# Designs tried in a protein design run: designed miniproteins, single chains, continued (3). Part 111

Each design is a single chain, and the fold is of that chain. pLDDT is the mean over its residues in the fold that is shown.

## One batch from the design tools (miniprotein)

Design m11685
Fold by ESMFold2-Fast:
Structure m11685 (fold): chain A 112 residues (1-112)
Amino acid sequence: DLNLELLRAAREGDAEKVKELLAKGANVNVRVEPEHGGPYLEGVREGYTPLHLAAEKGHKEIVEILLETEGADVNAAMVENDLTPLHLAEEKGHEEIVKILLEYGADPNHKK
């Protein structure tokens, strides 16, 4: 499953694997589903995209790779709480990632 491997690679900081999976057609905007938890993505919340995971974990190179991918949603929000990758980067203090997300059009006021 290319999409599950993309989520895992984004979480773990494997930039080369992220590039490989995107080149093979993995969905840059894939979301964590319930079946992706437990034995696959322990501790990851449902609805997270690769960009959410990379931003939360501080994987700057992966954030850049994902945002350069055609169709990437910089403002991907979780359905339950409107958490965007920008919110996660700000919460974790990843200042360089915050700057990159804003440069790619992240809305600092996404939540009305």
Scores: mean pLDDT 78

Design m11686
Fold by ESMFold2-Fast:
Structure m11686 (fold): chain A 104 residues (1-104)
Amino acid sequence: DLLEAARRGDLERVRELLAAGADVNAADELGLTPLHLAAGNGHLEIVRLLLEAGADVNAADEYGITPLHLAAYAGHEEIVKLLLEAGADPNAKDLGGATPADLA
């Protein structure tokens, strides 16, 4: 599905699924979206494609973790910059009170 394609970095599969009408904001049991998985795993071009397709840049999982938190924690500087340019909130707090800036 779109979540697994985004997690694996399968750019062509992400394109096919979005063209077939897959929900760009579909969440798993924990509230993780394709944007969370692509951002956390360093898949820059998939992050770009998902944002162009209307992904919610500020989607939060059940712990309040956003794609920006995951990109910052993982040290994916180009993805952090792209998410901030797309309107990601650098001051969003997870349930522990951490912001993306705290994780970078």
Scores: mean pLDDT 84

Design m11687
Fold by ESMFold2-Fast:
Structure m11687 (fold): chain A 74 residues (1-74)
Amino acid sequence: LTPLQKRIIKTLLENLPNALTASELAEKLGVSQSTVSKALQELEKKGLVRYIPGKGYDLASSSELMVKMADEIE
């Protein structure tokens, strides 16, 4: 995971159970919405986040996230 992807995951974890839009994540992380959107698409491909129509992005599975983060530990 990139540093930005890790920050996105942490922010989503801190806001559970609420989904966050790319715009909300961009504001919280201090980066552009386009940068966050690209990172979210990569995280969705990895199965770590899921897009929820009308709500934004949320964690796809806490157990799957924990397994993948354990494999990516720094």
Scores: mean pLDDT 74

Design m11688
Fold by ESMFold2-Fast:
Structure m11688 (fold): chain A 110 residues (1-110)
Amino acid sequence: MRAAVLGDLEAVRERLAAGADVNAKDELGLTPLHLAAAAGHLEIVRLLLEAGADVNAKDLLGFTPLHLAAMAGHLEVVKLLLEAGADVNAKDKFGLTPLDVASEEVQKVL
């Protein structure tokens, strides 16, 4: 998980090769895909999706990786998540979709 936040692509590759659970959740319900998407690490997002990451995983507040990428304004990550089948209508615990929390630039592509 830490490697996904820090943008260390090789550390993520090595952990996955060693059998790390790509969908493991931390104490907040965040998966590696949530952390990479929030941080804008496009190549790590790609690697995690290829490794079988759940594109629609929800944290404890109901946020998906698409919510976090949209909030942060990471346009290329948003596009990649949409190509991978991210649910644009997913609602968090407050009833908000990724479009509702998106930056102005991201709103144009949702």
Scores: mean pLDDT 83

Design m11689
Fold by ESMFold2-Fast:
Structure m11689 (fold): chain A 60 residues (1-60)
Amino acid sequence: GPKTAIALKDVATDHPDFLSFKKGDKLQILSEREDGTWKVQSLSTGKTGWVGSSNIKIVS
């Protein structure tokens, strides 16, 4: 199935292309880049954006 991740910490950003999230939020991984920047969708809010992969952990 699609890869799911959990947020390891709170991140707040005003950048329109990046996603803000809280520690423990569940995120669906949509695409991965080799530079460690991943496009995700928040399962809590439905919002999509880019995140640093070091801030999340794959769980499924």
Scores: mean pLDDT 82

Design m11690
Fold by ESMFold2-Fast:
Structure m11690 (fold): chain A 93 residues (1-93)
Amino acid sequence: MLSLFNPEAQAMLEGRFAGYDLDGDGVISKEELRAYLESLGNKPSDEEVEAMMKEMDKDGDGVVDFEEFVEWYKETLEKKNPELLKKMLEPVE
């Protein structure tokens, strides 16, 4: 579970997770991840899908549960922090 988890953040994360979890079983499979990425106009290779699954699937059980998804999302935001910080420092009209 996240250390800071407000209702708005929870709703956003649940909405994102539901977008990947196409059959609503509470986990994301490799096939669901591929289907979701393809639905966004992406054409991921097997290697790209496997790499993304490996990054998200922290316990190696072959699926991504909500807790693993949330942890991956936090790590992704941290990796993108310099870009986000730059945008926050730019004047907003």
Scores: mean pLDDT 65

Design m11691
Fold by ESMFold2-Fast:
Structure m11691 (fold): chain A 73 residues (1-73)
Amino acid sequence: TSSLSDAQIAALFARFDTNGNGVISAAELRAVLRAQGHNLSDAQVAAMIAAADRDGNGVIDLAEFRAWLNSQQ
């Protein structure tokens, strides 16, 4: 299994952070994961964000994104 480095994770995050607000939406996260060869459903992406999202706003920050990807190894 190919793991993403911290630099690769940060580069992916930066591509979605067009507003500079430090968060990614569920739709944007799903699109990136599919581009990287991960075939996740909308329900799987929503569950992942819900697990990381403390405020229930439906977005994920860089630290939570990195932690989730590391937990998948």
Scores: mean pLDDT 67

Design m11692
Fold by ESMFold2-Fast:
Structure m11692 (fold): chain A 98 residues (1-98)
Amino acid sequence: DPAFQALLRAIDAGDVDKVRELLAAHPELVNYRDPYDGRTPLHYAVAPNVMDKEVREEIALVLLEAGADPTIKDREGKTPLDLARENKLERVVAALEA
């Protein structure tokens, strides 16, 4: 819980290095589903927010390298891949396609 909140704060801040550090310390968090919305860290990285597109793409790629599952659905039935397509995160979409 505290480690998951720290990971979400790092994602929200666009702190790529902190995201890497937290995933190395807590690899179990990479596919953790928030009990409120069913979202994983990867959902948060690709969702619309105040971060630059390039920073969002870098964080999403770090999460994918760490083993993030892009097929997990949130409570609205959306996968991180669905959100990446909606937000035109082309580097993330390309990494998830063959």
Scores: mean pLDDT 81

Design m11693
Fold by ESMFold2-Fast:
Formats: structure tokens, C-alpha cells, sequence
Structure m11693 (fold): chain A 61 residues (1-61)
């Protein structure tokens, strides 16, 4: 799966979204319509929706 880094802080507005701080590392589990991804925080293990624009892909595992 693709590994990505948060390029800026993102604050969840809905319960389905995942809050991130700049530099947080996530695993991309799925890509969704409208420019969103389903991401898993490697720091907390939480899963939620994040705008694709907030993420920079840095690797694969």
C-alpha cells in the first residue's frame, strides 16, 4: 500500500474525517471520488477520510 506524509495540518470537520498534523505519516487504504483518500494514521492507528491534496506519497509497502 502507498505511504504518504501530511503536507500541512488538517483538522477533521466531520466524524468520518481524520485529523493530521504536518509531517504525520499515513497508509493510503483506498482512493475515493472527489479527491479524498481513506487513510490510516501510523501514529494512532485511526482510519478516516483526508483530502488527497493534504498528502504527499513518499513510498510503497
Amino acid sequence: MKIARATHDFKAVTPDELSLKKGDIVRIKDRLPGGYVLAESLKTGEVGLVPEEALEVIGEE
Scores: mean pLDDT 82

Design m11694
Fold by ESMFold2-Fast:
Structure m11694 (fold): chain A 63 residues (1-63)
Amino acid sequence: SEEERIRSLQETLRFYQKELENAKKNLEDAKKRGDTVSTKEYEAFVKKLEEEIKRIQDEIEKL
């Protein structure tokens, strides 16, 4: 059902939002240490998570 699909998407959204918060924290920690390799990797990961979150939000809005 549409209700079940919305619920599933909302649960997935919450999962990615938590992952994004963790990734942002790890990014700030890497920056503070001057770890340029980890900084670039976490910046890419943050961007990927933000793109997934937007995709899921757009899917929910269409339902």
Scores: mean pLDDT 88

Design m11695
Fold by ESMFold2-Fast:
Structure m11695 (fold): chain A 71 residues (1-71)
Amino acid sequence: SEEDREAFSLFDKDGNGYISAAELRHVMRSLGQNPTDEQVQDMIRVADIDGDGQINYEEFTKVFNVQSMLK
C-alpha cells in the first residue's frame, strides 16, 4: 500500500532499499505495536535474511503482515 511505501522510505535513510533489524523494531513501535526480541527474530526469519540483519521492501511487507497475524 501507499502508506507501507512511505513508512519504508522514512526508515531507509540511506536510500539503499534496506532496513536493519533495529529499525524494523522501531517501525513496529511507531505503528503502535510492542514486539519482543523473540517476535522481531521471528519476523527476520520469515523474511529469510542472510545474516546482515537487513530487510528490503518486499521482505518488509512480508514481516509486517506476520506482525498483524500475531496481534
Scores: mean pLDDT 63

Design m11696
Fold by ESMFold2-Fast:
Structure m11696 (fold): chain A 66 residues (1-66)
Amino acid sequence: QEKVDRVNEALANTPGITVEEAKALVLYAEGYSYEEIAKRLGISVSTVRRYVKRALEKLGLTEEEV
């Protein structure tokens, strides 16, 4: 909950993040696995991994911080 709120705030204040990258990162912050996120978003696990990595890179965060 607290991690999700922080991620949502950071996403709202960071330009250049796509809607798909933001959705993947929020689900990851909620504790979903890459496989679960892939199923929810209807995309491949490798695409989810790229979206999470890109969003974190744009925010200056690591996976451990969400």
Scores: mean pLDDT 77

Design m11697
Fold by ESMFold2-Fast:
Structure m11697 (fold): chain A 123 residues (1-123)
Amino acid sequence: MDLSEEERRAGRELLRAAREGDLERVERLLAEGADPMASDGVGGTPLHLAAQEGHLEIVELLLKALKERGGDINAHLTGPESLGYTPLHLAALAGHEEIVELLEKTEGIDLDAKDTNGKTWKD
């Protein structure tokens, strides 16, 4: 499905805001209909970026948006240099304990999700 240029721009802005920790911008973009499953060139979603960078409140907001819209909270990175990381893998690798705890308590999270080497976030 081809997204409009406005939808593609909103997705790119959401990815950047999630990475940079701009909570107010994430809230505005989601309220304006930005796709919480927007992805970069390696399958990175706003949830991947917020989890990797340690933005707890943005992770909470994105989990709510994904639950309401039926998005995949266990999405894997798909790029040629990726290791198939989920948001839970990225939070654990970065040492963001509060985000790991939040994700572990989230309904629908796959605690046994494996990267391309067969490793879970616990390994």
Scores: mean pLDDT 81

Design m11698
Fold by ESMFold2-Fast:
Structure m11698 (fold): chain A 61 residues (1-61)
Amino acid sequence: MEVARAVADVTVDSPAVLKFRKGDLLEVLKRYEDGMVLARSLATGRTGLVGEDQLEFLGER
């Protein structure tokens, strides 16, 4: 699976946006052409949208 690490905290209370803390590992499910990523938190199992600028891509793991 493609994995990314969060570079910042996201605590926005929105059902469309994935909440995470800096250093959390996320599975990259889909990349969109507008710079958004659909990701799953490996800690919580939740899915949501995140900006690619908030992620450090680690590659296939």
Scores: mean pLDDT 78

Design m11699
Fold by ESMFold2-Fast:
Structure m11699 (fold): chain A 83 residues (1-83)
Amino acid sequence: HMKELAEWFKRIADEAIRLAEEGYTDEAVAFAHIARSLLLKEVPEEKREEIEKQADAFIDALRAGDVETARKHAEELVKILEE
């Protein structure tokens, strides 16, 4: 389950980053919020705080147009899911 969830999030994050790179910031942020909501329903309680922190930072970076920072937080989130 967690491995599949990590692979799913990686695909969603890549798409959100692509949208932000193309100037579709509102759409990228909307995708990231949906992903955040779904992740928090599926992750174990012990991972929730770290996932929420990285997801919030990812969304903030997308909103700011900071694609490199968004990519960093997406990678950290995937690592947390795979542990």
Scores: mean pLDDT 85

Design m11700
Fold by ESMFold2-Fast:
Structure m11700 (fold): chain A 86 residues (1-86)
Amino acid sequence: SAAELLAAALEGDVEAVKKAKDKNAKDEFGLTPLHYAAGRGHKEIVEILEDINAKDINGRTPLDYAEEMGHKEVVEILLEKGADKN
């Protein structure tokens, strides 16, 4: 389910994220699995997920969350995967 995928991304459960058939989940705040993984520094999960420039209800991207939390390696991965800088 969407809730299970979001929880797996938040907790760093790489295997649960890999097994999910649909990786394009959003919660009530527009947060995707990639927002949660980027905000928590879960580098391996960030490498798996594809919706790089998804915006939450406040227009914030996974890159914004990674930068705010100081996850430098995740910032580098997101930029390599085509995350927009502004």
Scores: mean pLDDT 84

Design m11701
Fold by ESMFold2-Fast:
Structure m11701 (fold): chain A 89 residues (1-89)
Amino acid sequence: PVPGASPLHLAAARGDLDRVRELLAAGADVNAKDLYGYTPLHMAAASRSPNAPAVVDLLLSHGADPNAKDKLGRTPADLARESGNEALL
């Protein structure tokens, strides 16, 4: 687990759609940053889960910032490209 990651970060990384939906309904911060500056959208964009596209769509529909930068200046689209998921963003 990444230090400072919220439950929403972990659910997004795993492609757990039901858990992402539950956490957002419970008021989880869609733009929360972990210790590396990753948002849940960064985690979803880097995910190798077949549910990654649906998780990305769900996070964006709840106000996730696609232009958020981690501590290295990378956006979710940059992580998607690095992970072979460039079509997600």
Scores: mean pLDDT 82

Design m11702
Fold by ESMFold2-Fast:
Order: structure tokens, then sequence, then C-alpha cells
Structure m11702 (fold): chain A 90 residues (1-90)
């Protein structure tokens, strides 16, 4: 179930298992047929922790485009700005 994969992805992210989190988030999105802002935020966070900043930024921007939830605005904006900063430093 896509919701279960999202929950497992979040647990993997919290445990520092970023590669597993990435796989689980990607699989959850594929099974759902579309991505929620929360799934896109998680995918961006996992990619950023793996140093894949261009990909992380793309997913943070997509999460922002799809989300009108104020609770997600700060983590999405913070993640995007951090990814931009990391890209500029590389």
Amino acid sequence: MAEELLREGERALAAGDYEKALELFEKAIELAGEATPRQLLGLGEALAELGRYEEALRWYLEAARKSEDPALAAPITGGALRAIGDLLDK
C-alpha cells in the first residue's frame, strides 16, 4: 500500500537510512500514480541528505507547487533554500 510505503520511508529517513528512504518514497509515488506534497518533501529531504541537491531542489519546488498547507511551507522553503545554497557552494 502506498501509505504504508510512505510511512516506512519516513521511518528510514528518521533513522538516517537515506538510500532506503529514497527507494520507499519513489515506490510510494509510483503505486499512488501521483505524488502528495508530503511525499515530494520526503523525497527531496532524502535526496538532499544523499548530496543530490539538483534533484532535491526539483522535488522541493514541486512540493511547493502542489501544497497550500501552511505546516509544509516552512520545511519546503527551508529545504529548497538549503539545496540552492549547496549547489552554489559546489
Scores: mean pLDDT 78

Design m11703
Fold by ESMFold2-Fast:
Structure m11703 (fold): chain A 70 residues (1-70)
Amino acid sequence: MSAKEYVELAKKAIEEGNYEKAIELAEKALKLDPKNVEAYKVLREAYLLLGDEEKAYEALEKLFKVKEEE
């Protein structure tokens, strides 16, 4: 499975209300592609929906660091 496929599955998990699965899938995407902007966006959204503002903020910081490279 590609990083893009994991991101699409993570987005689907969010739509289904399975935020923990979305986090797992987004993390798998990031293991394959550590600069994947969409994976960080999904990770942040899933943490916000779980109420974990601290981890959502960490994902946002990593996202901005990746965007600085491009």
Scores: mean pLDDT 82

Design m11704
Fold by ESMFold2-Fast:
Structure m11704 (fold): chain A 155 residues (1-155)
Amino acid sequence: DNKKSYDFYVDGAAGQLLNAAEKFLRAAKLALKTVEDPSYRDEAVKELNEAASLLDDAANLLLLAAGYASPEDSRKLNEAARLVQEAATLLRNAADLLKEGNIKKALELAAEAAEKASNAVGLLKRVASPRVQPKLDKAGEKFSEALELLKKALE
């Protein structure tokens, strides 16, 4: 049943996006604390890398869902997967910059990653069933909170 496979992979992707958003928000709060206290750096780096891995898992599930989707929904899912993969790469680069003590550049890349992840959640909400919407709403709220915290720190 193509619809059951589609719904399964979309729900799985939403779950991994929520897990990534929770790790990302934690990492953003820790990265901001690293500005005044370097002892938070290793924990922030760990949480950023864990968020990136969960984003890679989400992207793989989005690509699997695209294979069972209509052509229009498949285009949205492929675009969401691309944005999530770009966000994962930016988070790994941000983690490396934090290790090097380049905090400002790390926060800039993390903010860009949050914007891409938030946009991917928005695309997925347009194709996801009503049952999956609560997970996506929570993920979107957490990515938006992380983005606002990071943007405020960069002002």
Scores: mean pLDDT 91

Design m11705
Fold by ESMFold2-Fast:
Structure m11705 (fold): chain A 133 residues (1-133)
Amino acid sequence: SLGDQLLEAAENGDVERVRELIAEGADVNAADGLGTTPLHLAAANGHVEVVEVLLEAGADVNAADIYGYTPLHLAALNGHVEVVETILRLAPDVDVTAKDINGLTPLDLAKKVKDEEAREKILKLLEEALKKK
């Protein structure tokens, strides 16, 4: 399906293929059997330009998979500073307080990031976003 192709293109960071599939009428919010959307895969893999394209095309920034992970949870967990920054800049409706199935927010997951510089930057971004509401 177009949705399956969009999931694959988003996972691989293939910006040109993502744009082509959207132009062909692919549902940007198509979810697989685990509730995983193209935006989840782009965010989890640090594909900044794909995140931008999907958000501009109306992707649901607050979509939760079966584990309660939003794209912001996955970006934070994986230390993708520029994806976190991009979501916070382009999606003013993002719920930075969303909890996964273990009750953890994106901020809680950011505390587990192994890279200290990435961890500190993501924590600062999320703490500032919590204040702006």
Scores: mean pLDDT 93

Design m11706
Fold by ESMFold2-Fast:
Formats: sequence, structure tokens, C-alpha cells
Structure m11706 (fold): chain A 56 residues (1-56)
Amino acid sequence: GSPSIFENLAAVLKSQGKKDEAVAAYQQALEIAEKLFGPEHEDTIKIRKALEELKA
């Protein structure tokens, strides 16, 4: 799937307080973004930062 689908899912899960599920969704988004865009792409970096902040 598209990384955007998992980003949107993660944002919804985060807003519902389902942080562990949001982390899993961001991890899937990151994997897909790295595969499609590469690790240096702005979208990939954005997902990675969101994941790191959520994991705190």
C-alpha cells in the first residue's frame, strides 16, 4: 500500500489514544516510504520523526 494510507491510519489511532497501534502503523508507513522514496526523502524523514516522537 501507499505510505500515506498508514500515515493517516497512525494519525487516527494516535488521536484515539491507541499509541501502540499508531506506532505499528507508522513503522509500516516508514518501511514503505523507505522502499518507494528512499531514506532521505522528506516524507520518509517526516514519518521517522513522527514515530520517534510517539515512542518517546
Scores: mean pLDDT 80

Design m11707
Fold by ESMFold2-Fast:
Structure m11707 (fold): chain A 61 residues (1-61)
Amino acid sequence: PAGLVARAHKDYTAKSADELSIKKGDLLLILEEVSEDWLLAEKDGKRGLVPKSALGAAGPG
């Protein structure tokens, strides 16, 4: 297992250089939980912060 993968539930446009833009349906590699509301994720070799609310429920499954 090389990390946790999560699917984007909605589009999100980065508001700063530290954030990652994502599209609904994108698969992201989750690297770290930075805060209760933000994850550090990687997509297409780019890393940045994404809001947990954009990633759907990665609930117990």
Scores: mean pLDDT 76

Design m11708
Fold by ESMFold2-Fast:
Formats: sequence, C-alpha cells, structure tokens
Structure m11708 (fold): chain A 92 residues (1-92)
Amino acid sequence: EATDLIQEGLAAYLDKDYEKAVEYFEKALKLQPDLPSKARVLLLLGESYYKLGKYEKAIEYYKKAIEEAKKQNDEETLKKAEEKLKEVEKKL
C-alpha cells in the first residue's frame, strides 16, 4: 500500500538515506496519485531533494506541495512548504 511506502520513505529520510527516501515517496505517489497525505509527501520529496543538494527539484516539489496543500486545506503543510521554499531560494 502507499502508506507502507510512505513509512519506508520516512524511515530512509530519518536514516539520512535521501535517495531511498525519494524513491519510496515517488513510488507512493505513483501507486496512489490522489492519496490524502499527498501534500505532505510532496513536501517530504522537496525536503529530500534539498538534502541531496538538488535545489531546483526541491523548489519544484515545494511548489507542488503548496498547491496540493491549498487544495486539501492542509494549513500545516502549506505553512511548512512556503517556509522551505523561501529557505531553498536563498541557496540559489
């Protein structure tokens, strides 16, 4: 299930294996494109790409997380994604 992939992605992220985190989160979104936690998964993809130094990809996913959070009325993810977007823009 997509939830199992998200949990594996989170475990990889906490273990600082950001490449595996990206792989699991992308698999989760492909398996269930309309999952309730989509905004949060997009935020985690952005954070994982940021940790990998892939700032353009991080910006892409933070923007996707912002749009999805607005659609889902996820104010917590929206605020975090906007904060992270400002942070990564300073790295460019």
Scores: mean pLDDT 85

Design m11709
Fold by ESMFold2-Fast:
Structure m11709 (fold): chain A 74 residues (1-74)
Amino acid sequence: LSPAELAALRAEFARFDKDGDGVITAEELRAVLRSRGLNPTDEEVEAAIAAWDRDGDGVIDFPEFVAARLAAAA
């Protein structure tokens, strides 16, 4: 990753991470999806968290987010 690509991913992560705790919760993901014109159900949000959550802790950290975004870009 270039510094510019990493900075863009950090900026995108910060848009999800509204409380600044370094993880993305289901609530934060729902809020971002709504801002993009989507209206996800709680089940859809939980499924998205589960797809990105490698640790099984119910939240997405920055390394998991980067891995998911790079996979989606391929």
Scores: mean pLDDT 70

Design m11710
Fold by ESMFold2-Fast:
Structure m11710 (fold): chain A 63 residues (1-63)
Amino acid sequence: SAPRLARALGDFTALTPDELSLKKGEKVKVLGRLPLGRYLVESLTTGKRGKVPGSGLEFLGEA
């Protein structure tokens, strides 16, 4: 399937090197689902990749 698009529901600050900081409203490409309700995403604003909590994402559809 094509990668899914999502939007950050609020600001998120990465606490570990594998997490990605996001600003509210920032759009991301969802690359994969991870354990414990996390997702691997790529920021469309910065091009950076990292893990974010799924609870902080609004899923928009296919990329």
Scores: mean pLDDT 83

Design m11711
Fold by ESMFold2-Fast:
Formats: C-alpha cells, structure tokens, sequence
Structure m11711 (fold): chain A 72 residues (1-72)
C-alpha cells in the first residue's frame, strides 16, 4: 500500500496499469489496494476519457510524509 502512495506522489494522475508497471505487480493487485486506499480517504479516483486516474488526497500526502519523516 505504501508503495502505491509513493508512486502517486511522484506521478499524480497515474492509472492502475502505470502503478502496476512501476511496482512490478499485477494490475488486479493494484486495483484491490486502490479501492482500500480510496475507502480510507488516502487516494481520490478521477474518471477521465482514458479511464480512471488516481491522486493522493491531503490525508494521503500527510500519511506518506509521516512515514518518510520517521526515517529522517
């Protein structure tokens, strides 16, 4: 899940396919995790002409930042 948030931080508006390609996992796995992240309010789904795209919410960006700051 955290890996998906990192990909979206670097690539706002990425599709599930692009996320899957970047992480080396199946698109089905990414879709399952994206549904969970959307329910948690960490990711927002945007419908486009080319299909659904995903972006981090303010809550998602804050969560990712918190995880990164724990290392620093």
Amino acid sequence: KLDILKVLAENPGASAREIAERLGVSQGTVNRHLKELEKEGLVERIETEKGPRYVLTEKGAAYLREQEEKEA
Scores: mean pLDDT 79

Design m11712
Fold by ESMFold2-Fast:
Structure m11712 (fold): chain A 85 residues (1-85)
Amino acid sequence: MRVTIVFEFPSEEARKQFEREFRKIAARYGVTGPESAEGNTLVVVLEHDNPEILEKAVEELRKAAERLGGTVVSISRTDLEDVRP
């Protein structure tokens, strides 16, 4: 299961602070994925086989962004259960 989240922050400093929080939360829940940062915007991709863990990680990240004055611009879910051999 894969989730892409786009965050926007009031400053690059707030975005960098969130990146550190993101890494801590991602490690805690065992979710992995690429990060892409540009100015005040951060795009993260989260992947995990357990949807319950993924949903908990997404909720924690959303709360962390809000605490830093960040806004969630978009959240996209993609089910990867149809992987052809």
Scores: mean pLDDT 77

Design m11713
Fold by ESMFold2-Fast:
Structure m11713 (fold): chain A 97 residues (1-97)
Amino acid sequence: SLLERWRREVERITEELLEKHKDDGIIREAIEEARRLLLEALERAESLPPEEAERLLGLAVLEASRLLVEALYKSGKISEEEYKEAMEALEKARASL
């Protein structure tokens, strides 16, 4: 199913990101929290109508992205300007859901 493919993709991407950032505790914690949030949303989506599942998953992706952007900023991996631009983009995307 589409949800099973998404679950495998979330697990694959987060494992790759954890290995890439293994020496950064702030980013690692954010990746682990994002993974948990996305997997929980996928589990809940299985019992919802398609339109409600899509909205739930969209919101979960945006929240996971916000957590990662905040962690990148706190770890000094992105500038304040990049942080503000990313947060504005996420807010606009959320308003479109």
Scores: mean pLDDT 86

Design m11714
Fold by ESMFold2-Fast:
Structure m11714 (fold): chain A 104 residues (1-104)
Amino acid sequence: SELGEQLLIAVTLGDLERVRELLAQGADVNAALTEEVGGFPPGWTPLHIAARLGLLEIVKLLLENGADVNAQDIFGRTPLHLARENGHEEIVELLLENGADEDA
């Protein structure tokens, strides 16, 4: 959807207030990239992008709005994999507290 595409862009820009506004307007919190954009593969959700970029407050907001903590991209990678690879320890802890499977 257009709102889903706008949500993915807002997360990439780190725009917390725009993310909040789009979610309030009914943007799908689990919107997924359908093609590769800026090196981000198909299947990446807002939570994948926020975890990759270290956007802790956006991660919190997405989880509060029902983001799938175990969403997989086309390579089977989850937000937890991306947070760990990029050394975002607070995001790793937050994802695990919200039901992320460390063995996925």
Scores: mean pLDDT 89

Design m11715
Fold by ESMFold2-Fast:
Structure m11715 (fold): chain A 98 residues (1-98)
Amino acid sequence: SSPLGEELLLAAELGDVERVRELLAQGADVNAADEDGYTPLHLAARNGHLEIVKLLLENGADVNAVDKDGRTPLDLAEAAGHEEIVKLLRENGAIDRN
């Protein structure tokens, strides 16, 4: 997508809460996707970044977005064992399809 979207994906992957907040304030697309279909929410959920998951959901992140393999942020959080993120995603409308 835009350069801001690419920076948001990286900040979400790295767990940089302050950079995520700054980029969202600058108008970065909260649902930016990379070539594999990973959104910031996928990357934060996979890597256990609970505060970033909260920020992304507050900014309208699609909780049920799918990567190119059909995996949701919930699928990635469950696979990684991030129980608090799993709970938060379910409270925000994540559908368990498996």
Scores: mean pLDDT 89

Design m11716
Fold by ESMFold2-Fast:
Structure m11716 (fold): chain A 82 residues (1-82)
Amino acid sequence: SPLHEAAKAGQDDEVKVLIANGADVNAQDAEGYTPLHLAALAGHLEVVNVLLKNGADVNAQDKFGKTPFDIAIDNGHKHLLG
């Protein structure tokens, strides 16, 4: 979805606009990724914070059973957990 693409790209202003226009912050793509999974994969702290403030589910699991923060740890982004 547009929200998945904006989150993956670190476009925090676009993420805010899409949420304001009714985008589902917890929508899952074909791989089970939420926007929060993609922001965590890419290490985009500002997008992670915007998504969390708008009700993103930290416990959402992708097709491999990984949460967004499991992905952050696997990719060296432990700072997203603080």
Scores: mean pLDDT 82

Design m11717
Fold by ESMFold2-Fast:
Structure m11717 (fold): chain A 59 residues (1-59)
Amino acid sequence: RKLAVALRDFEDPTGTFLSFKKGDTLEILEDLGDDFVVARSLSTGETGLIPAEYVEEIA
C-alpha cells in the first residue's frame, strides 16, 4: 500500500478535509489530481481529502 507522513499539523474547522498532526502516517487511497488525495489516517482510522503538498510519500 502507498503510505505518506504528514509534514505539518492540519485542522479543518469546516469538516471538508481530513485533520492530522505532523508525523502522522497516512494511507493514500486515491490521487484525485489538482494536488489533492484521499487518505486514511492510520492513527484514527478516519478517511478524508487532504492537500498532497502537506504530506510526503514514504512507501
Scores: mean pLDDT 76

Design m11718
Fold by ESMFold2-Fast:
Structure m11718 (fold): chain A 58 residues (1-58)
Amino acid sequence: MLAKALYDYESSDPRVLNFKKGDILEILEELDDTTWLAKSLKTGKTGLVLKSLVEPVE
């Protein structure tokens, strides 16, 4: 599943995915009701993302 970032997000935590508003993320795994494992299609980096910060597309 693809999702689009709704906001810019930056964290110093290496487990968390950093992104900018409008970036497309590939959702790899839904870990729980609030947290997904995703890959940035822009950077190729993988990390945790909060579901509330992204919107599913296609």
Scores: mean pLDDT 82

